# Designed miniproteins, single chains, continued (3), part 65

Each design is a single chain, and the fold is of that chain. pLDDT is the mean over its residues in the fold that is shown.

## One batch from the design tools (miniprotein)

Design m10246
Fold by ESMFold2-Fast:
Structure m10246 (fold): chain A 91 residues (1-91)
Amino acid sequence: SKVDEFVAELHARLEELGILDKYRNGEPLSREELLGLAEALAEVARKFGAERAYARAQELRDEILAGSPRPHEEFLRRLEDIAVEALLELS
């Protein structure tokens, strides 16, 4: 399905960035890794036509780049929420 292809592409991007195993193991992601995840999520969302998720991922990327003082766990939760929104858009 389009959803399965989206998930596979996102996982491949996270593996390429070296963060997939850290995420799977529940290890804390650095700000740079969270930025990489936001950029990967935006790119994959756009590729598959999840336009709302794409816009939200770009906004979060820009917030991370601006040095937002929010906890890393909050950024990760928001990235997970955006990924779920992408799955819903592609369903």
Scores: mean pLDDT 85

Design m10247
Fold by ESMFold2-Fast:
Order: structure tokens, then C-alpha cells, then sequence
Structure m10247 (fold): chain A 65 residues (1-65)
């Protein structure tokens, strides 16, 4: 498979994590528009499972506590 720069993949995963936590603005600031679009696509797939969104909110609440 085409294995490009691993750092690009890491940035996309990081942006995906930020988007799942509702930090879309931070994700947009951290990565390129192309990487953000990729992360948005991944989040869109995850959003089909509402429980994953609840899990992300629970994790954020636990960190905030």
C-alpha cells in the first residue's frame, strides 16, 4: 500500500480526536484544510454510532473532573 509520511496520518488522527471532542476550530488550526477534510470524513463515519459520541463526551467530562 502507499505509505506516505506517517506524520500526516498522525495529524489526521489528532484532528479526528479533536473533532470528536467538539474542538473543530482547534483541529482546523492544527492541520491543513485537506487533512481536516479527511478527519471530517472519519468523524462522519463515527457519528453513525451515537454511542461513540457519548463515550467521547464521557471521556471529556472525566478529564474535566
Amino acid sequence: MGMEDIEEGERILRATGLLLRGRGAEAAAEVSPEDLARAMGIVGEILKTEERLETAEQAQAAVAA
Scores: mean pLDDT 68

Design m10248
Fold by ESMFold2-Fast:
Structure m10248 (fold): chain A 87 residues (1-87)
Amino acid sequence: SPEMREGLEAEAEASLYQIRVAILKKFNGPKEEILEELERAIELLERARELYRRAIEKGERPELAEKNLRAAEEAIEKLRKEREELE
């Protein structure tokens, strides 16, 4: 389904931003840059969450979509906490 594919693509892109955050932290990069990368990862995960919700509504691969939705929601909460701790 287009929703599942786009959700997975958004989640993959979010993972790249999380890798950038890890690299920045390891090399003591600027807090402002870390916050920008975290915010981008959160936005992409929120997009993935919305797309997985639409996939569930359409009845397409409901078990996989529900699993991916829960994982995205947990990742969003974790990254929001990381962002708040840096502010």
Scores: mean pLDDT 88

Design m10249
Fold by ESMFold2-Fast:
Structure m10249 (fold): chain A 55 residues (1-55)
Amino acid sequence: SDEEYERRMAALYLELLEAGREDTAARMQAIAKEGRAAGLSVAEMLERMEEVARE
C-alpha cells in the first residue's frame, strides 16, 4: 500500500508537469519534504497533494 501511494504521488507529479502546472508540481515537492520532516504518512501526503492539484 505504501508503494501504491508512492506510485500515485509520482504519477500525479508527472501529470502536473505534462500539463504545464510547474508551480503546482513544486508545491507537491514542498508537501513531500515538509510531510516527511513532520512524520506524515504517505497517504496523508498524497491527500494534501491531491488538494493542491484540485486548484
Scores: mean pLDDT 81

Design m10250
Fold by ESMFold2-Fast:
Structure m10250 (fold): chain A 114 residues (1-114)
Amino acid sequence: SLASLKEQAEEAFALGEKYFEAGDYRKAERYYLKAIDLYKKLVAAKPNDKEYQDKLLETMRNLGKVYYKRGDYTTAYTIYNGGYLDALQNLPYASKEVLEAMKKEGAEAAEKIS
């Protein structure tokens, strides 16, 4: 059900945050990727739901932070910049503040690429 899908997405997101805060970036990556897949399904099912779009964008941003913390600045840049551009086209209800943060974080990752 949609309610079960939402619960699974929220659990995966929370586990991603837990492992990120613990410095376990490999497990954080795994759970954020699961949360992204689940939130994409929620956005597809309810394309006008701002909460689902905000959570998808926030999860993509957090995945970018995982790669940044791992020193993979090229992948971090790709996630931040790609997520920003994709959200401008496909997530019309998403938070502009989160979009601006992702754009800035992408630029910071780009500065680290030698």
Scores: mean pLDDT 91

Design m10251
Fold by ESMFold2-Fast:
Structure m10251 (fold): chain A 87 residues (1-87)
Amino acid sequence: SREERIEEIKKAIEEAIAEYGKEAVAEQLKREVEGARRAAESGELSEEQKRRTAEELEALAEALASIPGLEEAARAAREAAEVARAA
């Protein structure tokens, strides 16, 4: 379910923060989100691929919004999800 996916993402992010630190994880997430946004804007993704990308970015945004200090990354993920749905 979407709820289970959000919890899986949150756990993975918390584990990454424990290993690499919050700043490094935030910067990596921003790069990955920007990559996903550019892929969605490219016009090369199918409608199904854009839908899946939007759903994953929405789940990521919800997971990140629950982690203090990752609010900027959460916002970037939400904006990228909107781009994927609009494309």
Scores: mean pLDDT 84

Design m10252
Fold by ESMFold2-Fast:
Structure m10252 (fold): chain A 70 residues (1-70)
Amino acid sequence: MMSPEEFAEKHPRLGAALARREAEEAERQGDYRTAARLYKIASRAYESLGDLATAAELRERAERLERLAE
């Protein structure tokens, strides 16, 4: 079975969307550390797709959540 990272490499748009969904779920559960990591993964995936606006938004959210997790 493919890892989430390998799946994102072979199915970049679907992988990016799944990473974002998982990040949003972790954030709702109060797991800000996991959410920040997943938002960074999603941000990099969207950046690789050329969606720089979405990538920047997700990166900023990850940085805010990292501050909350400290």
Scores: mean pLDDT 78

Design m10253
Fold by ESMFold2-Fast:
Structure m10253 (fold): chain A 90 residues (1-90)
Amino acid sequence: SSKVETIELIVDQLRLVIEKAKHLTDEEAQKLGIEALKEAAEVLKEVDPEAAELAEEGLRKVEEAKTREEVIEVLEELKKKLEAHAKKLS
């Protein structure tokens, strides 16, 4: 399924973003998270509106995050939700 493949690609990208964020400042981690989730939401809107809603919720939470640790927590939670969603579609 092209939907599952797209969601799995976004999950892999989130994994890389999480690892990169561990080495950034609070401000840099938030900026990276916002950019990554804006791109994820745009891609997912055309493929799976439900997955797009999860990414948009994550984006709102990252915009409110004050620390690198809070950004990473939001990204990890979104990754788990997208993985669970993809598994239901498989």
Scores: mean pLDDT 89

Design m10254
Fold by ESMFold2-Fast:
Structure m10254 (fold): chain A 93 residues (1-93)
Amino acid sequence: SKEADAKAYLLLGQVAPTEEEREKWFKLAAEKYPDTEAGKQAKSLLEKLKNGEGIPARLSHIDELEKILPDVTNEEIKAAVEEAIKRLRDTFS
């Protein structure tokens, strides 16, 4: 769904391995899905990044990514989510 795709971008940003990739994902969520809750949250997180505020990744983000994966319809987003889950499991295992 559109909401799942937006939330996937948001979560990809929250768990991104670099600040550059984090900004990329939040920008995509905010620009492509501005009317969704996830898109609005991504815009807020972009402002936090501009202000130098940290955004921590958490184990709960892995569960959230896995939960939304079946509802992601965009193949590019789905591939990015699957790669993020794999990377995070290797990091937090």
Scores: mean pLDDT 77

Design m10255
Fold by ESMFold2-Fast:
Structure m10255 (fold): chain A 71 residues (1-71)
Amino acid sequence: EEYVRELARKYAEEAGVDPELAEQTAIAVYNAFVKIDERNGVKLSDEEKKRIAEVAARFGTGVAEVEQRAA
């Protein structure tokens, strides 16, 4: 979890995105995958954690916008 947070914040800063929003988005996505993996007996790899952080940093605000529009 801490690794995903740090990576998301770093990528967000490099991309000029709000690091707090990127961190929150990355953690939400990470926790969703952890729940799925726990049910299936699979563990997330470091490569998967890195991809989650990168994606969250690039469009973290997009996920929030979709949720707000759906509400």
Scores: mean pLDDT 64

Design m10256
Fold by ESMFold2-Fast:
Structure m10256 (fold): chain A 55 residues (1-55)
Amino acid sequence: SPADELRATRDQVTAFLQQQIQQAEQQGNSDLAAQLRQLQQETVASMDEEIARLE
């Protein structure tokens, strides 16, 4: 279903951003890590709203 496809996309995006956050933290770039965390939260929230609308 479209909702299941969005869930899969959300999980993939979350995994990718989490990897980027870890890399930024390892490089000592706390500002980038904070920006990526905020982007992840906003992206997940937006996708969850669309998933809810499709059900």
Scores: mean pLDDT 86

Design m10257
Fold by ESMFold2-Fast:
Structure m10257 (fold): chain A 99 residues (1-99)
Amino acid sequence: MTRTLPPELSAAYREALARKAAGQDVTELETIIGLADLLGIPVEEARKLLENKDYEAIQKALEKNPERVKAFLEAVERNPHLNPAQKRILELIEEAKKA
């Protein structure tokens, strides 16, 4: 099934791809984008949650999107070779569950 991405999220993915093509480290940007997509929130809101370490707000957003969280965890379990951004998102999910 094809997800309709918000224009802001789509633009952020394009920026990450362009920076990657230029040989730049995009781990933090990809982490913010992936978190925004996972939680179904704007990229700027995901950035603020990550900067503020607001694990309670992250946990509430995860609870609103259980199917998205399940799909992400299943994808991670099927691929043990995770990129740094995927590892960071997994750590954030684990930390949020403890809050």
Scores: mean pLDDT 75

Design m10258
Fold by ESMFold2-Fast:
Structure m10258 (fold): chain A 74 residues (1-74)
Amino acid sequence: SRFRERGDALEQKGKELFEQGKYREAAMAFRKAAEYYIQAGDFEKASQSYKLAAEAYRKAGDFDLAQRFLQLSK
């Protein structure tokens, strides 16, 4: 589905940004990936993308957002 394909592309972009130390941008990419996975009905991938967003926010020092997105991963 187009939503899953968009989610996959954003998750890959998020991982690349994370590897570059661009943690806030990575978190935004992972958040958007999770939203596309929800639209695709892929709640397992959405959960994983929210966990990645939480870790990226934690690395960026955005601890409140990290906690919020970790909860959304459940």
Scores: mean pLDDT 88

Design m10259
Fold by ESMFold2-Fast:
Structure m10259 (fold): chain A 72 residues (1-72)
Amino acid sequence: MTVSELERKSANYYTAAAISEAGADFLEWAADKASPELAEQYRRGSQEARRVAEENKALADKYDKLAEEMKK
């Protein structure tokens, strides 16, 4: 795998994490405006989206580190 491929993978995972966090923020905002039953669903969705964001950040960091090591 090339440095360029590792950097692209890292960027893709960071983008996925950012999208998931934006989705989580939106669901939290929507929960405050929703019925109690729907708010519970939105809050569960927000928690899942934040979990996915953290997993994607960890993968992005892993590929970033590998790219840096290959440059040395």
Scores: mean pLDDT 85

Design m10260
Fold by ESMFold2-Fast:
Structure m10260 (fold): chain A 70 residues (1-70)
Amino acid sequence: SLVEQTESEDVEVVLEALKELVRREPENLELLEALAEKAVQRFPESKELWELLLEISVRVLERAVRKAVP
């Protein structure tokens, strides 16, 4: 599964799996953020993983703002 691929030792496999999960399940922000955080902890030198985590984190904040403010 794509989730299992995010546990790969190959950073390219992890990156591709996360990008595919973001594309297929963009609403599941809690899962996406958790998986992206784990990926950057394992591969802290991957700029692409940090950029993906930033994208997901911005979406989490936007959702929080929409719930708090009309």
Scores: mean pLDDT 82

Design m10261
Fold by ESMFold2-Fast:
Structure m10261 (fold): chain A 81 residues (1-81)
Amino acid sequence: MSVEEKIKEAAEITEELFKKYAEGKISAEEAFDEFLKRFPELPEKVKERLRELFLQAKTLEEVEDVMLLGLNEVSRLILEK
């Protein structure tokens, strides 16, 4: 799989989880937990930062912002490999 294909797959996973949350199918906490399960290779420091930001997120926009930050960190890992 190319770097571009890996980044696209990560984006699709992130969009799928946010859509499920936005539609009320899962909670924000469930969406975040599933995101971390899909990307277990994220550094612990990054996971801790994302958890802190996520606990502070109270709106759809804030949850989306945290998930996009997570996607950015996953994309960086893919590019650095």
Scores: mean pLDDT 80

Design m10262
Fold by ESMFold2-Fast:
Structure m10262 (fold): chain A 91 residues (1-91)
Amino acid sequence: APERAVALVEEVKPLLETIRKTAPPEIADEIEDLVGRVAAAIAAGDVEAARRHLKELKEFYEKVKPDLSPEAQEAGEQIIELVERAVEELE
């Protein structure tokens, strides 16, 4: 359901604000960019692009996770869970 996928991505916005406040700026920028790419793919109905950008987001998060505070890690995990569910709603 595309409308459900869009709603799940909107739930990510407060978590992105937490990342912005608690993570290094370059990490926050990349997470925002990658989430934005997934959101754009969802809005376009492009399931393959949404899956590709989700994979990029997950790989980036795993790489930077050791450099994140516990608060930033909690927000990052929630972002990944919401974005994964949003992509599942497109399938």
Scores: mean pLDDT 85

Design m10263
Fold by ESMFold2-Fast:
Structure m10263 (fold): chain A 85 residues (1-85)
Amino acid sequence: MPPPVLPSIPSSTPGIRKRLLRMDVHAMLTQGRQLESAGLTDEARQLYDLLLQYVDYFTKQNDYKKGLQVLDEADKLWQQAVDKI
């Protein structure tokens, strides 16, 4: 199969932003559950808090840049937590 060509640039249309929001929410929920399963309950709690902030920025505040910053923080938290597993 041909490799997927995905641009890593955050310049997106409103439709793409909504799709990414759904995927990011699903990913964060999945990651939080994996951390809970590994016994990293404090890290899972922090990840869920970041998830709530991310959703708020995207849906209530309409501050997509702040939302993406929170997403970056969640990804860094996940990567640090995975190193403990």
Scores: mean pLDDT 70

Design m10264
Fold by ESMFold2-Fast:
Parts: structure tokens; sequence; C-alpha cells
Structure m10264 (fold): chain A 86 residues (1-86)
């Protein structure tokens, strides 16, 4: 079982990756460039991996949960932008 220190370090790493995913999604939404469906799938995969890692940790802070929800919302907006462009 992970120590509290190890769990905190892993959660911080997952949160940092989620924040990077959110920033990338925001940049794609603000860009005038066409949205790539492959990039949308890559972002969804990153969120799914983060959720799997958090499930293995057995703990999820409110900050991490909020980051997951924000990432999912932005990815859904990217999918809608892609559909509107086709």
Amino acid sequence: MLTPEQRAAEEARVLADLKDTIEEAKKMLESDEPVSPRKILALRFRVAVAEAELDLLGYRSPEVQKAIEEARKLIDELEKKYEASK
C-alpha cells in the first residue's frame, strides 16, 4: 500500500498532467486551425489514464475531481467544434 507521502506525490503528478491537458484543450478551442479528431482522442485517452491512476491510488481530492470535470467539458466542446467544422 502507498504511504501518505507517496500517494500525495502521485496525486500531484496526475493533477499536473490534467492541468496540462486542460491548457492544451483551451489552446485548441481558441485556435483558428481545424480541430484534429486524433488530437481529441489523445486528450480523451490522457483523461482516462488519469482516472485509472487515481482509481489505483484509492483517493481523489476535490481539486483533482474538478480538473477531470473541466478537462472532460473542454474535450466535449472540442468535439462539437470539430462536428460544426465538417
Scores: mean pLDDT 81

Design m10265
Fold by ESMFold2-Fast:
Structure m10265 (fold): chain A 104 residues (1-104)
Amino acid sequence: MTGISMVKVTAPKERLKDSAAGAAVGALEAGAEEVTVVFDNGEMATARTPEEAKEKVSALNATGDEATVIVRAPAELARKAGEAAVKGALESGADSAEYVVMEF
């Protein structure tokens, strides 16, 4: 079964991209198969490796103070990947990060 963790990351504008990238990297290192980062202006990037996440997210023209990180993982790993995404976001300068797991 596939699980999806939806992570909401809030950070000051100058830290938002780093925080979103940190969330994506954390999730991928914890066993996520794919991560999509979406900023409030509609800019988005999808990555399957931590290095790809760092490069693609840093290239986006993010605005605002919020990002959504959509983590796709095996159902058994969806919670762990969501938790790792929250940790990665906070360690990378997020003011707050929260996740919700949806299992299918």
Scores: mean pLDDT 85

Design m10266
Fold by ESMFold2-Fast:
Structure m10266 (fold): chain A 70 residues (1-70)
Amino acid sequence: SNEYESMKAIMEHVIEGALKTDFEELLKKAKENAEEMIKEINERDKSGGEAAKAAFEEMKEKAEKLLAEK
């Protein structure tokens, strides 16, 4: 194999590792924020918060699924 292919493989591995780590942290934060927003909606008894709550619940579920794919 040539030097270019070797360097490309190394760079792809480094980038994938960094992106995966950062992405996992972003997913954890998104899940925590969704849980906090759901709690806030429930505690404030916001009439008309049902659509927002459903959206945050969906975001939480998607984040959990992506984290579980590890």
Scores: mean pLDDT 67

Design m10267
Fold by ESMFold2-Fast:
Structure m10267 (fold): chain A 95 residues (1-95)
Amino acid sequence: SEELEKEMLIGVAELALAVLKVVILTKSELSEEQKKELSELIDKIVEYLRKKDFEGAKEAAEKLKKLLEETPEATEEDIRLVELILEIVKQIEEI
């Protein structure tokens, strides 16, 4: 039960990260350098989640949130999606 719940939440976080990656890569207003930096952070969060390094995932997601807040072309919706991912990671740690 708890193991299944944890794996399901990891899957939801990975899906949310995949959606965010598509959104970032399809933004015409972002430079190729911005897309690369943001997508590499997204990939790093996914890698941490797959390794069950939830502290690493949380730190990388917080760094991603800060970079999005410093990116004028990023929307509040992009930032809220990262906030949701952080909340999911925190829920996984409590299981």
Scores: mean pLDDT 87

Design m10268
Fold by ESMFold2-Fast:
Structure m10268 (fold): chain A 85 residues (1-85)
Amino acid sequence: NLERAQELEEEGLKRVKELAEQGKVEEAVELAERTAREVAELARPVLREEHGLSDEEIEAARREAVERAGAMARQLAEAAIAAKE
């Protein structure tokens, strides 16, 4: 369900920002990666049925999304730490 995926992503991003602002780098990264995995699983039927992606292509996209989410959360947390200097 795309609506549930969007709600999960929005709530996850809010919590990731809170952790990042507190300088909790590893907690922000872990939450971002977990949220990205859950969002990807909810999007899997749409990617398969509407976009015709194979399971291998969907898994590759999921791995890339998780990696990008973790990198973004780390950048946000590091920027928050730098701003306090």
Scores: mean pLDDT 80

Design m10269
Fold by ESMFold2-Fast:
Structure m10269 (fold): chain A 63 residues (1-63)
Amino acid sequence: ALTPEQGRGAGILAALLAGGGEEEAERASKAVSKGTNAQEAGDLGAKAGIPAEIARGAARLAS
């Protein structure tokens, strides 16, 4: 399962890989930290403006 710490890191990584800045990284960090697995991380990342595939990939690397 994805921990909140892993989700925060995955959100930051996904935002940066998608070409986002500090604001995108902060939003993605908070959003993805609520996910418990890669699929939820993708869905939450998409709501924060990050491509779902990038957020899922980052969450898989973090878990």
Scores: mean pLDDT 80

Design m10270
Fold by ESMFold2-Fast:
Structure m10270 (fold): chain A 74 residues (1-74)
Amino acid sequence: SPLLAQVRQVLDDTLAQVKALVAQGASETDISDVVYDTMTRVQRLVADLSPEDRRQAAELLDAWSAEVGALLDA
């Protein structure tokens, strides 16, 4: 679906952005702003998804959260 494709794109783009910020030694505030914006965008898209696409979006979000958490704990 177009909305699920948008969820994937948002998560991919923002993961790359978080990786770049961490590599640059950016502040916790700058990183938190990206994470917050990502969650807001994803929640808006997820609200209009079919049940099957919501399941896939949840899996993508879980993977994204795990990668972001690992980057911040490194």
Scores: mean pLDDT 85

Design m10271
Fold by ESMFold2-Fast:
Structure m10271 (fold): chain A 88 residues (1-88)
Amino acid sequence: HMNTATAEADAEGESIVTVTATASPLPGKPARITVRLEQEGEEPVEVEATVDPGQTVTISLHARRPGKVTATAVTEGPAQVTVSVEVR
């Protein structure tokens, strides 16, 4: 099973977007998380991270323009995922 979580925020200008993704993988196998950041008028950015059982991943991305930012986190395999996004 693949699990997907999405979060949105508004950037008021050039901003740092912090995406926090939490995965709960099954014991004995780390989970792969792919995080995609999308913004109006810009190319999508994708980052992959590996999460050990019981851990979280925090990824910081640079938003170069004002506008709506959408963060999507996807896990491979039998893991739950949540995502939150903060703009500053």
Scores: mean pLDDT 71

Design m10272
Fold by ESMFold2-Fast:
Structure m10272 (fold): chain A 81 residues (1-81)
Amino acid sequence: SVDEMVVLLTKLHKLGKLKALGEVLSRADAEALAVAEQAIRQLPVEVRGSLLPILDEAKRAPPSAQPLNVAGLLAALRQLL
């Protein structure tokens, strides 16, 4: 869900795990990236300013051969905590 994504992104930002976040996001499919974008836009402006460039880089990455769907992205982000 978008709400779980908000919680995970907030925790990863607080822990400074932005490189690992970017690597996981680059594996996400278009639907999962759209959910991540919706979650990022709900975050405070300072946090959003840090995460939007990472999201934009992930969107420009070549598609993964086995893309993570929304559930797979959430599971991968939980493993980073």
Scores: mean pLDDT 86

Design m10273
Fold by ESMFold2-Fast:
Structure m10273 (fold): chain A 90 residues (1-90)
Amino acid sequence: MVVDIEEAKKYIEETAKSLGFEDFDIETATYGQLQEFLDAVAKHYGLTSDSPLRNIMKLQILLAMGLKLTDDNVIAALYLYIKEAEELSK
């Protein structure tokens, strides 16, 4: 799915700030920082460790970082993960 990357970046930044990650930068984030952010999103929206969406999206994001990171791939995956988490919490 094609997403507006600039709008997605802003949405991710606002989500990170709301969860206490004021200096979070996806382009420079470590694997550990990304995992901490993903876990914070899951906890905030009440996703369990066994949730298929949580596990699948987390794996897709981590694989993108491990195989050939492009900012657009990571940004799009993070944006979709946050949106799906929000939908499941409602």
Scores: mean pLDDT 68

Design m10274
Fold by ESMFold2-Fast:
Structure m10274 (fold): chain A 70 residues (1-70)
Amino acid sequence: MKFTGAEIKALFEKYDTDGDGKLSIEELQKFLKELGYNPTEEEIKAKIDKDGDGYITFTEFVLFIKELNK
């Protein structure tokens, strides 16, 4: 299913319990499993964790979801 930016943001905020605008790789994996995706940690690092800090920004997350929804 294709998600709107507003729906993606609402789901991101659900898992961003700290309110810092970032998800850890583990939180992102759990979130993506809820959406019916099952990426490996390696896939997440290769596709969206470009900073290598172990956190995923909202912008990186949106780009990844758009790629998966194609």
Scores: mean pLDDT 70

Design m10275
Fold by ESMFold2-Fast:
Structure m10275 (fold): chain A 88 residues (1-88)
Amino acid sequence: REERIKRLENALAYIDEARSKDLSQKDFYTQLLKVLGVPESVIETEAKNLYLIYTFEDFEKNGDDPVRQSELDLIRADLERERRRLLE
């Protein structure tokens, strides 16, 4: 539980850093999952799934598009909610 909280805090910090960078969808979701501790062998599949959940778009077609601030806001809110649940 403590390790998961630390990973969530690192992910929140990464999202805040990403706001000042022109990151592609692929680069953002891939790096976010690495920060969350997802194994390298499943990162591509998990990035595709996570992208679909937040955008409903095709990762293969739209992965080079820049990450939108609205996406960062939604993901950050979800991770903050999860972190708060683990701290309670």
Scores: mean pLDDT 77

Design m10276
Fold by ESMFold2-Fast:
Structure m10276 (fold): chain A 72 residues (1-72)
Amino acid sequence: MAEKEAALARALERLSRVLGDQASRMTVTVDPATGKLTVRVENATPEQKAELERIAEELRAAGIDVTLEVKE
């Protein structure tokens, strides 16, 4: 449990750095029944999208089911 929370915290910090001033356009939703994480980002650049996908892979490796919804 704590390890997944630490992975999520690291991911949010990295997302904030990638998005910078656009972090306000990021929405993170957690399904309390399944623990599934949905990260929605609007107006992302291709570079930001690639980094978001990398972060999602790290979260999945930590055992977190994550869905990225990226709108360019």
Scores: mean pLDDT 72

Design m10277
Fold by ESMFold2-Fast:
Structure m10277 (fold): chain A 110 residues (1-110)
Amino acid sequence: KKKAIELIKKAIEKLKEAAKLAEKIGTPMGKAIKKSLEKGIELGKQALKEVEEGGNGVELLLMASTSAGVGAIGAAVERTVGGNVEESTKILELLNEASNLLEEARRLLL
């Protein structure tokens, strides 16, 4: 339980960092990435609360991972066509880290 909570908190922090970078990208894709990541943060916070209350946050963690995945697709597009390569590359790195943390937390809760 404590380890899963720690991993979820770390994942939320990585999603927040990625969302800040997406905000710096002034394109429609940057805005779409930010909205997807904000949804992931919301779902991650709901999962955290569920786990802390002794429930099972697995579905919410899967939903948060899906939101991070949508953000990653957006960042990959922005990197290839949007010309904001450095920020998009960093977003992808942070989202890969967040996804791994959410998957590990989910495995500990099963």
Scores: mean pLDDT 85

Design m10278
Fold by ESMFold2-Fast:
Structure m10278 (fold): chain A 114 residues (1-114)
Amino acid sequence: DLLARLEAIGWRLVIHEEVEIEGGGRAFAGVLETPAGEAVAFAGVVQSEAGDPLERIREALREATEKVVAELEKEGKGEWAELVREATEALLADLDTVGPGETVVHTAHAAPAP
C-alpha cells in the first residue's frame, strides 16, 4: 500500500532486499528515489508475534543491508550506500525497543542540494 502510494506520486523503489528470520520475522533495507532524484534510504524490521531473538534480527538486518550496499557500490552509488548504512546503524541502536509483532523503520536522506 505505502509503496504503491509513493509510486503514484512519482517516487521509485531503486533497490529492496528482504531477509526472512526463522520464526516468522523479517528484516529489510533499500532505497527510494524522490521525483527530484534524491535518495531516501531505509532499514526496517517486522518482528514475529512470538518474538524473534535479537541476534537473529541483527544477522538478518546485516545480511539485507550488505546485499543493498554491495549492489549500490557496484553501480557507483557509494553515497546512497552510506545512507543505507546510517539507517541500519540507527535501527540497530533501537532494536531493544522493538517488541513482538511490532514493525520499526529508520530512514536516512541526502543533505540538502548545494
Scores: mean pLDDT 78

Design m10279
Fold by ESMFold2-Fast:
Structure m10279 (fold): chain A 72 residues (1-72)
Amino acid sequence: SASQEKVREAAREIVAMLNDPSLSLAQIKERVAALTAEIQKATGRKLKMTVEAIPATPLTPAGAGIIIEGIS
C-alpha cells in the first residue's frame, strides 16, 4: 500500500541518519516526528514511529533502533 511504501522510505532515511555521525539523537527524533506527521497527513492514517538509544554493554557496542508501530 502507499502507506507501507511511505513508511519504508521513512525507515530508510532514519537508518541513514542513525549512521550519520554529524547528527545528534535529538535531531533524528525531530526528523522522525516530522516524517510521522507528513505520512499521517498524506495517508489520513495514524502512525507511530520512534527511535531508541541502545546503550553499550561489555558484549555489544552502543547503537540505536527504530520502532514502527502500525495502524490501529
Scores: mean pLDDT 74

Design m10280
Fold by ESMFold2-Fast:
Structure m10280 (fold): chain A 77 residues (1-77)
Amino acid sequence: MAEEYFEKALELIEDPSAPDEQIVIQGANSAQEYVDRGDYEKAIKYLEELAEKAREAGRDSVARALEQLKEEVRYQS
């Protein structure tokens, strides 16, 4: 479920041992489930929130990847 992927991504952002790739995968999975429902606004909102949390945690590469995914979702909407 989209919310579970989002919550998992938030959990992994706070875990310094979690690989950047795993966080991006969970964020992408959350966004894809919202897109599959036609809920582009929630996909964009949650990607923005994850990118902000990643940046606050010092994970700049994760934040950039999530911002790129957000722009891809905006292009598809």
Scores: mean pLDDT 83

